# Ledger of designs, part 18: designed miniproteins, single chains, continued (2)

Each design is a single chain, and the fold is of that chain. pLDDT is the mean over its residues in the fold that is shown.

## One batch from the design tools (miniprotein)

Design m4589
Fold by ESMFold2-Fast:
Structure m4589 (fold): chain A 83 residues (1-83)
Amino acid sequence: SRVEEAIRELAEALRAIDDPDALAEAAKEAAEVIEREASEEEATALGLEVLGPVLVEKVEKLRGPEAAKELQAKLDELLAKAR
């Protein structure tokens, strides 16, 4: 679907971001966009499963474990809402 393609492209773009502040904002925006645009729970889960680990790992390396936990909690909340 177009949502799956957009999620994959977004994951690649986010993987390239090295600025911690921009990464934190992009991660939040990406999560909100996926929740808003992905009508299906499967699309939302796919987005969070694909983007979540990449964003959390990147933030942990660039900003530290506290910021990574904050992002993980946000992603977990969105995933739980979809399920």
Scores: mean pLDDT 68

Design m4590
Fold by ESMFold2-Fast:
Structure m4590 (fold): chain A 87 residues (1-87)
Amino acid sequence: SEQDILDYGRVLALSMVQELADLGNVPQEERRALLAELDARLRAARSVEEFIAVLRETTARLQARYPELAEEIERGTAVVIAEVRRL
């Protein structure tokens, strides 16, 4: 179902952002707030397109905050989007 795709995508997105936060040495409090906000927003998404919009907005903010990780963020984001669109 579309809900199963969204639930799987959410797990992938949170895992990807967690790995990027580890790579960027993001402070624990900032990391917790970011992951909690992303989880809540992705749970509210009703379609694959809304999911992608939420993910791109979150990763754009990460790229602005951590420009040294911009390539890794774009690569990870593209993989999650491709996987969700494939399902």
Scores: mean pLDDT 88

Design m4591
Fold by ESMFold2-Fast:
Structure m4591 (fold): chain A 74 residues (1-74)
Amino acid sequence: SMEEELKALIEELKKLGEELRRAIENGTDEEVIKKAEEVVKTVEEKAKKLNTPEAFLYARIVRQEAKEIKEEVE
């Protein structure tokens, strides 16, 4: 169902967020930027596949958070 697919997307993003946090703590600025961009691409692709307002809203939030992270390391 659409609800189950959205829940699975949120869980996958939590895992990617943990990877991004580890990169921030132990990696280089370039690794952080690369991981942030990877997360955004993954969310946008899944949002297009789900084609729901909720998925697009979530992708927008993730894009904004990634932008803020990139600005902090620059």
Scores: mean pLDDT 76

Design m4592
Fold by ESMFold2-Fast:
Structure m4592 (fold): chain A 62 residues (1-62)
Amino acid sequence: MQGNISWDQQIRDAQQRINQDPNGSDNAQSYYYVGQDYKSRGLDDVSQQYFDRARQLDPNLP
């Protein structure tokens, strides 16, 4: 609860960056954050797609 206020802003920023440059390697972390957001909404399959994309752009991500 105390830590989720900034999370909303992180997701908005991440989605904006993806919209501007969907193939940028700089956007790997943005895909990762959006994936976590989908997972928290119960959309596990969609979340996995975003995590896979994040790892494809930056293989150093877990």
Scores: mean pLDDT 74

Design m4593
Fold by ESMFold2-Fast:
Structure m4593 (fold): chain A 80 residues (1-80)
Amino acid sequence: SPELEEKRAYFREQGRKLVEEAKKHNLSYEEVREMLRAFAEQALKEGLPVDVVKEILRELKAESTDPRIQKALDEIIAEL
């Protein structure tokens, strides 16, 4: 649906911005995990299917070279 594709695009972009903010501010693993968990919970709350949220998180992981961010994303994907 157009609404689902719009939400997918929005959360994909928001996720990228959060990852860049985490890098910019050199956040700890715990801070990164909390930010990304809150992001995933917000996406679910706004009606994105779990498989779509997992897909976005996997995309963020594939785009990252930071082991802290990759580990945090893996843990959140496993929690969903």
Scores: mean pLDDT 87

Design m4594
Fold by ESMFold2-Fast:
Structure m4594 (fold): chain A 118 residues (1-118)
Amino acid sequence: DPAAQALAERLKDVDLSSLSHEQRVALTALASQVSDPALEEEVLELIKKAQEYEKQGNLKEAQTYLAKAFVLVLKSALRNGLITKEQAIADLEKLLELYKDSEEASKILEEAIKEIQA
């Protein structure tokens, strides 16, 4: 998929080494399903913000931007029939457990779960 390859090349300029192995694997897998250039740009901007905050030692704010990025990708994948509602909710619940110490990230993930369940 040329769009997935272009996204992977753009992510190459983003220092993903600051993310946990599980977060990077999940984000890379989800990013490969994104084909909308506007969504790709928004996701890349959120990832860059997360890395900036991680470099500052602000893990809670970094998790907030990662939560936003994952929600956008999962909503896009769900809309395009690439995943089921059950899979999207399960992935968001896993992220909620990982980011439980970040109040803002938790709120974003909880709101996304409620929207998908409705």
Scores: mean pLDDT 70

Design m4595
Fold by ESMFold2-Fast:
Structure m4595 (fold): chain A 60 residues (1-60)
Amino acid sequence: TLEEELEAALKAKDALTLEILAGIEALKAGVASVFNDTEEVDKHFALADRYEQAALEIRH
C-alpha cells in the first residue's frame, strides 16, 4: 500500500541520517585520538555505535 511505501521510505531516511551521525561521531573520536584524549575517544565511539545500532533497528 501507499502507507507501507511511505513507512519504508521514512525508515530508510531515518536510518541513513543515523548512519551519517555515526560517521561524524567516529570522525570526532579520530580527532580526539590525535590529542591522546582517550576519554573523549571512548565517548564518541560509544555514541557512534549507539547511532549505528539505532539505524540497524530501524532497518529491521
Scores: mean pLDDT 80

Design m4596
Fold by ESMFold2-Fast:
Structure m4596 (fold): chain A 117 residues (1-117)
Amino acid sequence: MKESLEKLEELLKKDAEEVLAYFMEDPFFKELYEAIENKDQEKILKIYEEKVKEAKELLKDSQAFARWLGRELMLMFAFEALDTPNNRAALNLIRAVIYELLGKEEKAKEYLEKALA
């Protein structure tokens, strides 16, 4: 099996659909999509809180944080390029996490509310 880094670099040369197909094999993204599809606001909020906590811990290691941020930006690109209601909700959730990390609490709340709608 190809290493994840080599596979991600190859997928950057493909369209957004191939990027999403790759990440949809990850149990975390399957759980997020199931929560969005079922309109499970409590589970979406829990995933948001866990993701913010993980990202804040990663801020202590600039290389680990940069790798995490790069992965999230790839997902945001893919979700934005493939504009469906579920992808828009997932995109808004990632935007909320990033704005929370930037200390922009009002924007974080705005995008979280859009993800829950």
Scores: mean pLDDT 76

Design m4597
Fold by ESMFold2-Fast:
Structure m4597 (fold): chain A 114 residues (1-114)
Amino acid sequence: TVEEKRKALAEKGKEKIKEAAKEIAEILIEDSPNAEKGAEALIKKAEELGEEFAKAIIAGDFAKARAYLEGFEALSNGVADSLSDESSKKVEKINEETVKELRELLEEAEKLAA
């Protein structure tokens, strides 16, 4: 069903945000002294954004899903801006790859609504 397909896409998006946040958190810990609290806060915020993104996809609220995707992009860019040039480039690459995959999931979910 459309609902089952949306749930599968929502779960993929949520997991992708979670994986990206963990990778970024590891880079943050390697780059910055006493970054453990910042890394935990990043993971928690990303999990919240992923949860809301998934709920929006399931509800067919694609504008809201896009807003949460943009929220993750902004969060990742904020982390990148606080890091060394080398670590910043790694975070930017993870952000670009994750945002691309999330946009593809969004487009697939939107096509199910048509």
Scores: mean pLDDT 86

Design m4598
Fold by ESMFold2-Fast:
Structure m4598 (fold): chain A 72 residues (1-72)
Amino acid sequence: MEEERKKAMDEFYEKLKKEAVKIDTPEFQATRALLDEERARSLPNATPEQKELLDRDYEVALYLTEVELKKR
């Protein structure tokens, strides 16, 4: 990843954490289940570095899903 992009992603992630209010809707739960399945499929052949990326991607995807559903 580009260094500048990584910093922007980290700042975006921290901002989402501060403002995040947990959504408990069927749509959010369904998306979370899909993300859990995708993560589980990737784990068996992941390196330690890839596991870190998968964990971060998972958390970011959850926050983006929450933001998307709040728009509705």
Scores: mean pLDDT 69

Design m4599
Fold by ESMFold2-Fast:
Structure m4599 (fold): chain A 99 residues (1-99)
Amino acid sequence: KNTTEPLTPEDVAGALEAYDRAVENPNLSDEELAAILAEHGWAGVTGIGLARAGFSREEVEELLAAAQKSIEKAQRLVEAGLRALSDNLGKEEVRKIFK
């Protein structure tokens, strides 16, 4: 789902926690994905998508920082992360959506 506001510090923390979980376990179950969505909303799902696309922790922090400054960038990042998860997009495809 789209956000109507820039990412909050809580959204950033949730996305990074979800990113770390996805890096530790690349084969998260549907139940685990649902739990992350419940805990961290679309920010958490975005973090998982970015991890699966192959972004480094530092690159994810940069993307989240940009999304905190702009509603448009937040919406694009959530869309890019969700599509990375659902459509198995790589890093280059995700960057094209976010740009």
Scores: mean pLDDT 78

Design m4600
Fold by ESMFold2-Fast:
Structure m4600 (fold): chain A 88 residues (1-88)
Amino acid sequence: SLDEILERMLELLRRAFTTIAGVPEAAFEERRDDIRRKLLELMEEMKRLGVTREDVERAVAEALAQGADPATVELARELMLLLLEAIE
């Protein structure tokens, strides 16, 4: 369901913000509702733009070729694929 996918995205972002970016967990929790709203807005924009899995995989390949950090790129890819699943 959409709510289950949103919960998975929020958990992924919480881990990214706290573990990778060093954001305090309390600061993420304070922003949780705003982040959820922004995810819903991003989903509508992605649907409007017709973003596809092929677009995501191409962007990932280009980022890696340009020397982007693989862990950061994989996190972004995972989030984008969850967003695509949510708008189907």
Scores: mean pLDDT 82

Design m4601
Fold by ESMFold2-Fast:
Structure m4601 (fold): chain A 124 residues (1-124)
Amino acid sequence: SAQAEKAAQEQTLTEAFTLLLDGSWREDPARLAELDRKVAAILQRIAADPSKVDAAFVDTVGGFFYENSNVLALRFRQAFPESVKVLEQNFASHIALGMTLAANGHQVTGSSVADVAAKLAELA
């Protein structure tokens, strides 16, 4: 069902972003590759319909990248290169705007792993 598919996507995104923040992230390269493929597919579905990219997406996703910028800048690219490629090709300006808003104290939505996973699953 659509509800079960959304729940599975949210679980995948939660696992992927939690693992990116974990010190042990390099211990299972096969799992990283599987998560990268699944996350990239979720992001590509959102990218296929630009009307899905709303102010809450900009705020939540940009806020997450801003709060974790010291960890995510190189780690995300190393762990999830396919997902990073989709983000750079489709959402670079949206993420940059959200990060700027967060840096200036204008963020109005949550930016935790749970918040970003839920928002991306909602839009896919």
Scores: mean pLDDT 81

Design m4602
Fold by ESMFold2-Fast:
Order: C-alpha cells, then sequence, then structure tokens
Structure m4602 (fold): chain A 83 residues (1-83)
C-alpha cells in the first residue's frame, strides 16, 4: 500500500507488529463471536456490550500502533499525521 511504502524500515517494523497483533486479535474475535452466537439467552444490551468490547479491543491495538508510529516519526522530525 502507499502508506506502508512511505514508511522507513523502523516504522515498517512497528506497522508489522501492529498487523501481527490485529491478526492474533482477529482469530480470537472469530472464536469469541462463535461462542457468543451459541448463547440463545443474549439480550440486546448484552449484544451491544459484546460489540462494544470487541470494537474497543480493535481500537486499543490500532491506537497503540499509531502512537508508536507517531513517536518514531516525531523522533525523526517527520509529520506525526501519517499520510
Amino acid sequence: SKFFEELDPEEQEIYKEGQKRLDELSKELVKEIKEFDKDTSATQEEVARFVGRQLRRIGDVLTEMLKKLAEERRKKGKDVTIG
């Protein structure tokens, strides 16, 4: 992708670690979704909490990756808005 091609080797390693975490999380999410789908007693509120929890987990991984990329770019005098 254009974004990845503009990263230097150290920034690419941070991006790869983020992708690895997302891949691991994706596998866990598929497992948890299948287990949750078996619960026929789940309320709308429980579904909303489940979805919110998964979105937060994804957001936390993305935020940590972007924070590390921004810090690495800042150390190099680069723009911290990645684009």
Scores: mean pLDDT 76

Design m4603
Fold by ESMFold2-Fast:
Structure m4603 (fold): chain A 87 residues (1-87)
Amino acid sequence: SEIDKLVEKAIKEIEELAEKGDLDGMYQVFDKALDEIEKYLREKKGLSDEEVQKALEPVRIRLLRVMAEKLGASEETKKLIDEAEKK
């Protein structure tokens, strides 16, 4: 589906940014992906606000899990996060 394509694109971009240690970039891709999927659901599928939020929940969970796994998988990324939390 179009949603699956948008999710797969976002996952790839998040993974590439995680390898670079770009935490801000990862969150920007996360926000952008959710915004694009919300737009698709509203404008192309005609879903209500409530239906859009229900449909976005599994997407949010999936993207957050990918970020968490990537942040846990890279030792360099973990160190960068630890430094960012101290600033």
Scores: mean pLDDT 76

Design m4604
Fold by ESMFold2-Fast:
Structure m4604 (fold): chain A 68 residues (1-68)
Amino acid sequence: MLEELLAEAEKAAAKAKELAKQGESAETIQDLLDRAELALLSRAPEEAKAAVQEHIAKLRKEVLDLAE
């Protein structure tokens, strides 16, 4: 379960990175990542939520660094 949630987060981040490279706004990229985070957290068990949030936070930083 956790590995599947982290893999979905990686897929969302990969799409966001592609959009960042194409010149999409940081607002659009953040919206995409926020929606992915909410969807994953709604399906994550309580004990996995912290790990999912930390992983998404790391991916968000990497993606937004490309958009700067």
Scores: mean pLDDT 80

Design m4605
Fold by ESMFold2-Fast:
Structure m4605 (fold): chain A 74 residues (1-74)
Amino acid sequence: MMSDEEAEKELEELRKEIEELEKQGKTTVAKLVGLELRLEALKLEAPSLSEEVDELLKRLKEVASKLEIVPTPR
């Protein structure tokens, strides 16, 4: 399992990235999927933070619905 210190740092980084996306108003599908996967992984590795992770997942989905999606070249 992820350490509490590592989990708290990851949660803070994810929170900041979501806030930055909301400010920019645009993102890629890859960025959104990556953030969702990181939040899901954090929830599994740090169950003590599951409520905070669920709140961020909800916020990410709300923000994502308002963002302009730019294409990601393969």
Scores: mean pLDDT 79

Design m4606
Fold by ESMFold2-Fast:
Structure m4606 (fold): chain A 100 residues (1-100)
Amino acid sequence: SMARAILEEMRAQGYSLEEQARAVVMAEIAARAEERGPELRARVVELLEELLERGASAEEIREEARRTFGLEVPAPPRSEEELVARLEALAARRAARAAA
């Protein structure tokens, strides 16, 4: 699984489970924004970068995206299995859009 390979590399680089969960939440928010157009995607990325610079948690990033842009994603993943499942779901969602 490509998702497992990505997470193993993050762990090898010293990223915590919480940092991995944050990366997944940010990727899901960015994907939702991209589905609504490149202009919204750019504004969302700017917000995500600002939140990351101030050390915001995965949940804080999730709540801010919902409040500011109305973009909803599930609660941050709490296990490696949830991280894998969500990355695989994200890849499938992107593949489905590319095929349409």
Scores: mean pLDDT 84

Design m4607
Fold by ESMFold2-Fast:
Structure m4607 (fold): chain A 55 residues (1-55)
Amino acid sequence: ATPEEAARAAREGALAGGLSDEQRKIVDDAYKRFGPEASAAAGRAMAEAVRELGG
């Protein structure tokens, strides 16, 4: 997959239920303001932080 496909998948995964409503809004706002790459990066970072903190 291309980096763009991976970024979109990460954003979709974050919005699909891996994050809270508040975190989902942050990801969506990043998309509107900075584009899909920024949105995907925010979603990925949040998902990774939750995974590491959760063990």
Scores: mean pLDDT 60

Design m4608
Fold by ESMFold2-Fast:
Structure m4608 (fold): chain A 64 residues (1-64)
Amino acid sequence: KEAARKDLYEEATKILREKGYTQEALEETYKLLLPRAQKMGLSDGEVRLIVSEAWTKGVLEKQA
């Protein structure tokens, strides 16, 4: 589970960075990663949390 969460977090961070950390990017990233995450044994709620964490950290890093 931990390895799966870390891999998903890193992938979400890559996608969000490329899309510019918009609210639409947040939703699109969730939709893109959901099928992969489900195959890795993660719930919809866990995926949403991971994508939200990646988005929040990216926004905070961009805004000093």
Scores: mean pLDDT 78

Design m4609
Fold by ESMFold2-Fast:
Structure m4609 (fold): chain A 108 residues (1-108)
Amino acid sequence: EEEERRRRALETLEELEEKVPLGPKGQAIRQALLAEDEEEIRRIRLEREAALSLARMIRWLEKKTGDTEAAFDIALKLLSTELGVPIEALREILSSFEEAFELIERLA
């Protein structure tokens, strides 16, 4: 089960890298998966879950405000409050997934 999930994650990462460069974050994810670094893989999963939650909030707020920039700022503030982390730290975590996040949303 876990091995199958890792294989699928590696395949997805390779597909993403072919369409858009993920940069250093993409390389780090691949290395963690190949090395079976469970702690790093866990961190990556949490960051991905945060990114997906942000995406859902942005889409909902964009429908309400009609302003993508305002929706993004509001979503970051709400997620920061929900997770109990500073907005700056959240921006740092999520910005590294910007291209991957956009592509995941497009493919989903």
Scores: mean pLDDT 59

Design m4610
Fold by ESMFold2-Fast:
Structure m4610 (fold): chain A 89 residues (1-89)
Amino acid sequence: SVKELIKKALEYTEKAIEALKKGDIETGIEYAQKARDYLQQALSIEDNPDVREALDLVQSAIDAAKKGDIKRAIESLELAKVYLEKALK
């Protein structure tokens, strides 16, 4: 279901935040990419503006982490988490 895809995206977003906070940058990027993949699947089924915003923020976090801006990556993922929690209401 779309709700289960959004829940998986939230789970991987939280795992990405934890990994980045621990300095496991590559693992954090991999988890963020998994979150992105679930969000893309959710959007392909139902166009949800909170899911679209979360996808943009997760992509921004991946780009920031790849450039070494870990603080920005974490901030973007924390904001993505807020939108994902809103999408699940």
Scores: mean pLDDT 92

Design m4611
Fold by ESMFold2-Fast:
Structure m4611 (fold): chain A 77 residues (1-77)
Amino acid sequence: MTVEAPSDEEIALLRQFLAALLEQARSWSVEEVERLLREVDRAVEEAKADPRIPQEVVDLLEEFRRGLEEILREKRA
């Protein structure tokens, strides 16, 4: 097959990694969270543009982005 999808195990590892990174972001400065958010925004756009990337991965990146936006909002409050 010409398109290879990531395995369930790889997706689970990505989810776990993103969850850990989100927890760490709570301890970071506003500037550090803003920088990461900018990188994640770019990654989400690139993932959406690539038809070889499964929707599950796009959804995980979008959830991570939303989590960072909430953390940033809390830090600015």
Scores: mean pLDDT 79

Design m4612
Fold by ESMFold2-Fast:
Structure m4612 (fold): chain A 55 residues (1-55)
Amino acid sequence: MTVEERVERLREYAEARGLSPQAIEDLVYHVEVEGFDVDSIERMIDLADADVAAR
């Protein structure tokens, strides 16, 4: 899977979760520049959603 394919997958996942365009671009930056794993970022999104729902 290419970096571009992983970034597109991440964008789709984040959009489905209702993240803002700014938040999506920040996550994409972490994947493209910092080398974060997409699965790790998706897990972080899930944890953030759970934290917000619990408040």
Scores: mean pLDDT 72

Design m4613
Fold by ESMFold2-Fast:
Structure m4613 (fold): chain A 63 residues (1-63)
Amino acid sequence: SPLLEEIRQVLAEAGLTQGEIDRAIKKLSTMTEEQQRLVLALIRELVAQGASAAEIFAIIESL
């Protein structure tokens, strides 16, 4: 999915490990495309606010 590949790139740029990225993408792949777009927007906002890779991963896991 082009959207999941974009999310993967943003997570990698945010500093998540390969294992964390794979786990996040697996979770997000079960969501609708609309939900995936909302999560991408959330990740971008968290990065803009200076959230750490650990904080971003924890938030995704809480979804």
Scores: mean pLDDT 89

Design m4614
Fold by ESMFold2-Fast:
Structure m4614 (fold): chain A 74 residues (1-74)
Amino acid sequence: MNLLDLLEKVANNTANEEEIKQLLELLEHMPSEKFEELKEAIEKKEWEKAQKLAKEIVDTIRAMVAAGREAARE
């Protein structure tokens, strides 16, 4: 399972314990301010904050992918 799939599961509150562990392991290797905030929220069990952060990250990645596809057309 890739990072985006794990983030979507957390954002939708459908992630199980093993998927949360996989996400934390991936985030530990990614030096990003937003990923660090998400990691801290999950570790502190601040699930509402973790869901909001995961959704923001997913929305940002999807918007960047969509914008890249439109730019490639021209």
Scores: mean pLDDT 75

Design m4615
Fold by ESMFold2-Fast:
Structure m4615 (fold): chain A 72 residues (1-72)
Amino acid sequence: SAAFAETKARVVELARRLAASDPASEEARAADAEAVALMGEYIDDPEATREILRAAQRAVAETLGLPLLPES
């Protein structure tokens, strides 16, 4: 769905910003709060939540230069 695709894309963008930010910054706090609120819309949908988390994890790994896990 369009709404799910938009939420997933936004959470991925927020995950990248959070990974690139100082964890103690207001920017990191704001990004985390927005991501949590967006994911809350899918809290009762484990498949959607897993897909968003996997996409966010890939974005974080890419931002930090970490190798992607073969399974997660």
Scores: mean pLDDT 78

Design m4616
Fold by ESMFold2-Fast:
Structure m4616 (fold): chain A 69 residues (1-69)
Amino acid sequence: MDELLRRIEELRERVERYGTPEIKEFAERQIREIEKMIEEGASPEEIERQLDLLEGVIDVALAVERTVA
């Protein structure tokens, strides 16, 4: 669980540094859902799966932004 919380913090930091306002808003909404799952006692496997999906989406969004610059 501690590793998952660290990954969330790292994702937030990366989005704040490199994300557009739209990417930041999307990431914050999705992170809030993941944090709610953690608070409600979802399994580490389910949380990891959701975080992996979110990280992948953010990675693609940030890569697209960098490519058009």
Scores: mean pLDDT 78

Design m4617
Fold by ESMFold2-Fast:
Structure m4617 (fold): chain A 86 residues (1-86)
Amino acid sequence: MKIVESTAETGKLAVEGYAKLGEEARERIAQTVRNMGQNVAGTVPEKRQEILDITEKAVAQVRSGTAEEAKKAAIEAADKIKELVK
């Protein structure tokens, strides 16, 4: 559905924005990933558990890794969620 695709794309763009700005918004990117995953999971019940698992793993990696690892983990999670809802 168009709404689900839009939600996943919006989350990915927000994550990419953080990656370009550097480290200043690390906790905001963790919350952005979580919010995106929760919103998409609520819309796509068939993929809900997969989306939530990807989301929580990425949030943990964003908070515990280096800044570069955090950016990569968040972007990768957004891409995986976007692919699941295509």
Scores: mean pLDDT 70

Design m4618
Fold by ESMFold2-Fast:
Structure m4618 (fold): chain A 80 residues (1-80)
Amino acid sequence: MQQQMDTVVNQTVQDGINDGLSDGDVDGIYSAGQQAMQLALQGGSPQQIQQKVDDIASSMSPQAQQYIYQMTQNIIQIMS
C-alpha cells in the first residue's frame, strides 16, 4: 500500500510539472498527497482524508484542485 500511494503522489506531482503548473501549485499537490498518504497509513477514514485534503485544496488554484482531488480518489481506492 505505501509504495502504491507514494507512486500516485509522485506521478501526480510529475503530471503537474509537465502541465506547467506553478511551483506553488506543485508544492500544494505534494503537501496534500503526503498528508493524505500519512492519514491513510495511520488508518484514517476516507472522510478524514477528504476533509484534510479539502483544507489544503481550498487555498490552491482550480487546476491544482483537480489534480489534488484525483490523487486523493486514487489513494482512497488503494485503501479499499
Scores: mean pLDDT 84

Design m4619
Fold by ESMFold2-Fast:
Structure m4619 (fold): chain A 83 residues (1-83)
Amino acid sequence: MTKVVENTYKALKDLIPEELKDYPLIQKFLATAFAAIVFPQDEESLKEAERLLEEIKKMPSVGNLDKEQLIKELEVNLNIAKK
C-alpha cells in the first residue's frame, strides 16, 4: 500500500500541467486530493488537502493564471474527495 501511494503521487506530479509545475503547493494539493479519492480510509490525505487549499488561498498570485478561477476548480476537486 505505501509504495502504491508514493507511486500515485509521483505519477500525478508528472501529469500536472507545465504552468503549475512552478507551484509545489498546487501540485501537492492535486496529488493529495486524488489520494483521498482513491484511498478513502486515509483521513490524513483529506485533512492535508484541505490544509493545502487554505495555503493556496493565502498566496498573493499564481503567475499569469486567474487565481479566483483556479481556486474554484480546486474546491470542486476537494468536494469530490469529500464524497
Scores: mean pLDDT 68

Design m4620
Fold by ESMFold2-Fast:
Structure m4620 (fold): chain A 78 residues (1-78)
Amino acid sequence: SVPEPPKTEEEFIEMLANRAERLGHKDVAEKIKQAESLEEALNILKEAGLTDILRSLYRVAKDLGLEEIAKKIEEVLK
């Protein structure tokens, strides 16, 4: 039985939308669900000021060795 960590851009987008919704940002979560790419979803979070979610995702991506995803998050955080 393999653990089911997020591995795809689609899974990361879903995780971001769910976290934003749980924190009370339903409008932001709805925009993220409609994002066509991870980069678009990350920019939606940055524009909304939810950089704590971005930092959390960056740590998860680094821990899982998802260097390309981690790099995309780092670029958005600049």
Scores: mean pLDDT 77

Design m4621
Fold by ESMFold2-Fast:
Order: sequence, then C-alpha cells, then structure tokens
Structure m4621 (fold): chain A 71 residues (1-71)
Amino acid sequence: KEAEDKLRKAEEELIPQLTPQEAALVRHFAERSIKFLKELEKRYGKEVANKAADAAIKSLKDFVERIRKKR
C-alpha cells in the first residue's frame, strides 16, 4: 500500500509535465511497477517493496528528465 501510494504520487506529479504520448508511457511504466511492487510485498515484505518503489520512482524521474533534456 505505501509502496503503491508513493509510486502513484510520483506519477501524478510527473504527468502534468509531459505530452499525452509521454504521459501514456509513464502510466504504463507505473502500472507495471505497481503490479511488481504488490508481488514483492507479498513475498518479501513491505521494506523490500518500499526500496523497490524508491528505485522505480528514481527511474521515472530520470526518464522524464531525459525527455525534457531533448534539445
């Protein structure tokens, strides 16, 4: 729940900065990551899921930064 909530919050913060096509990619990544995080929490517990969520959020932010750096 916390891992999912963290990733959804990051998604909501990033989406307004993106084109509709870029937003679709970010949403697709977030959906896959949330599914993975739920499986991690079930198998390895909340702490492991939260660490994976932090890594996924960093990857999302890096992806958005690379898109914005297109010059």
Scores: mean pLDDT 78

Design m4622
Fold by ESMFold2-Fast:
Structure m4622 (fold): chain A 111 residues (1-111)
Amino acid sequence: DDFARIEAEYAANPDDPEVLARRAAYLLWQGKIDEAKRDAEKSLEIIKKTKKGYRAPENLAIAATIASQFGDKENADYFIKLAEEAYKLIENLPEEVKKTIRAQIGIAKEN
């Protein structure tokens, strides 16, 4: 059960920006938009302070794709903006991680 795993990771690591971004994507898939936005915003605030969280922009872009798939264009655009901001803030991203993030943002923008 992916939900049980994500909730267990969140309980263990409530201030991990990657866990928060992954949980936001899952909450959007469940239609829990306000909770997803809170987790995504908290993820970005931690990234602003730490400049870390390699997988967070990728998962925020995945969240945008999920919102778009449900016809929620406003929140899809909002999550794209958060993903792009997180991507610009994180320091020392490996080239392969940068490629993955750019690809996921591209997919979100096409939907």
Scores: mean pLDDT 86

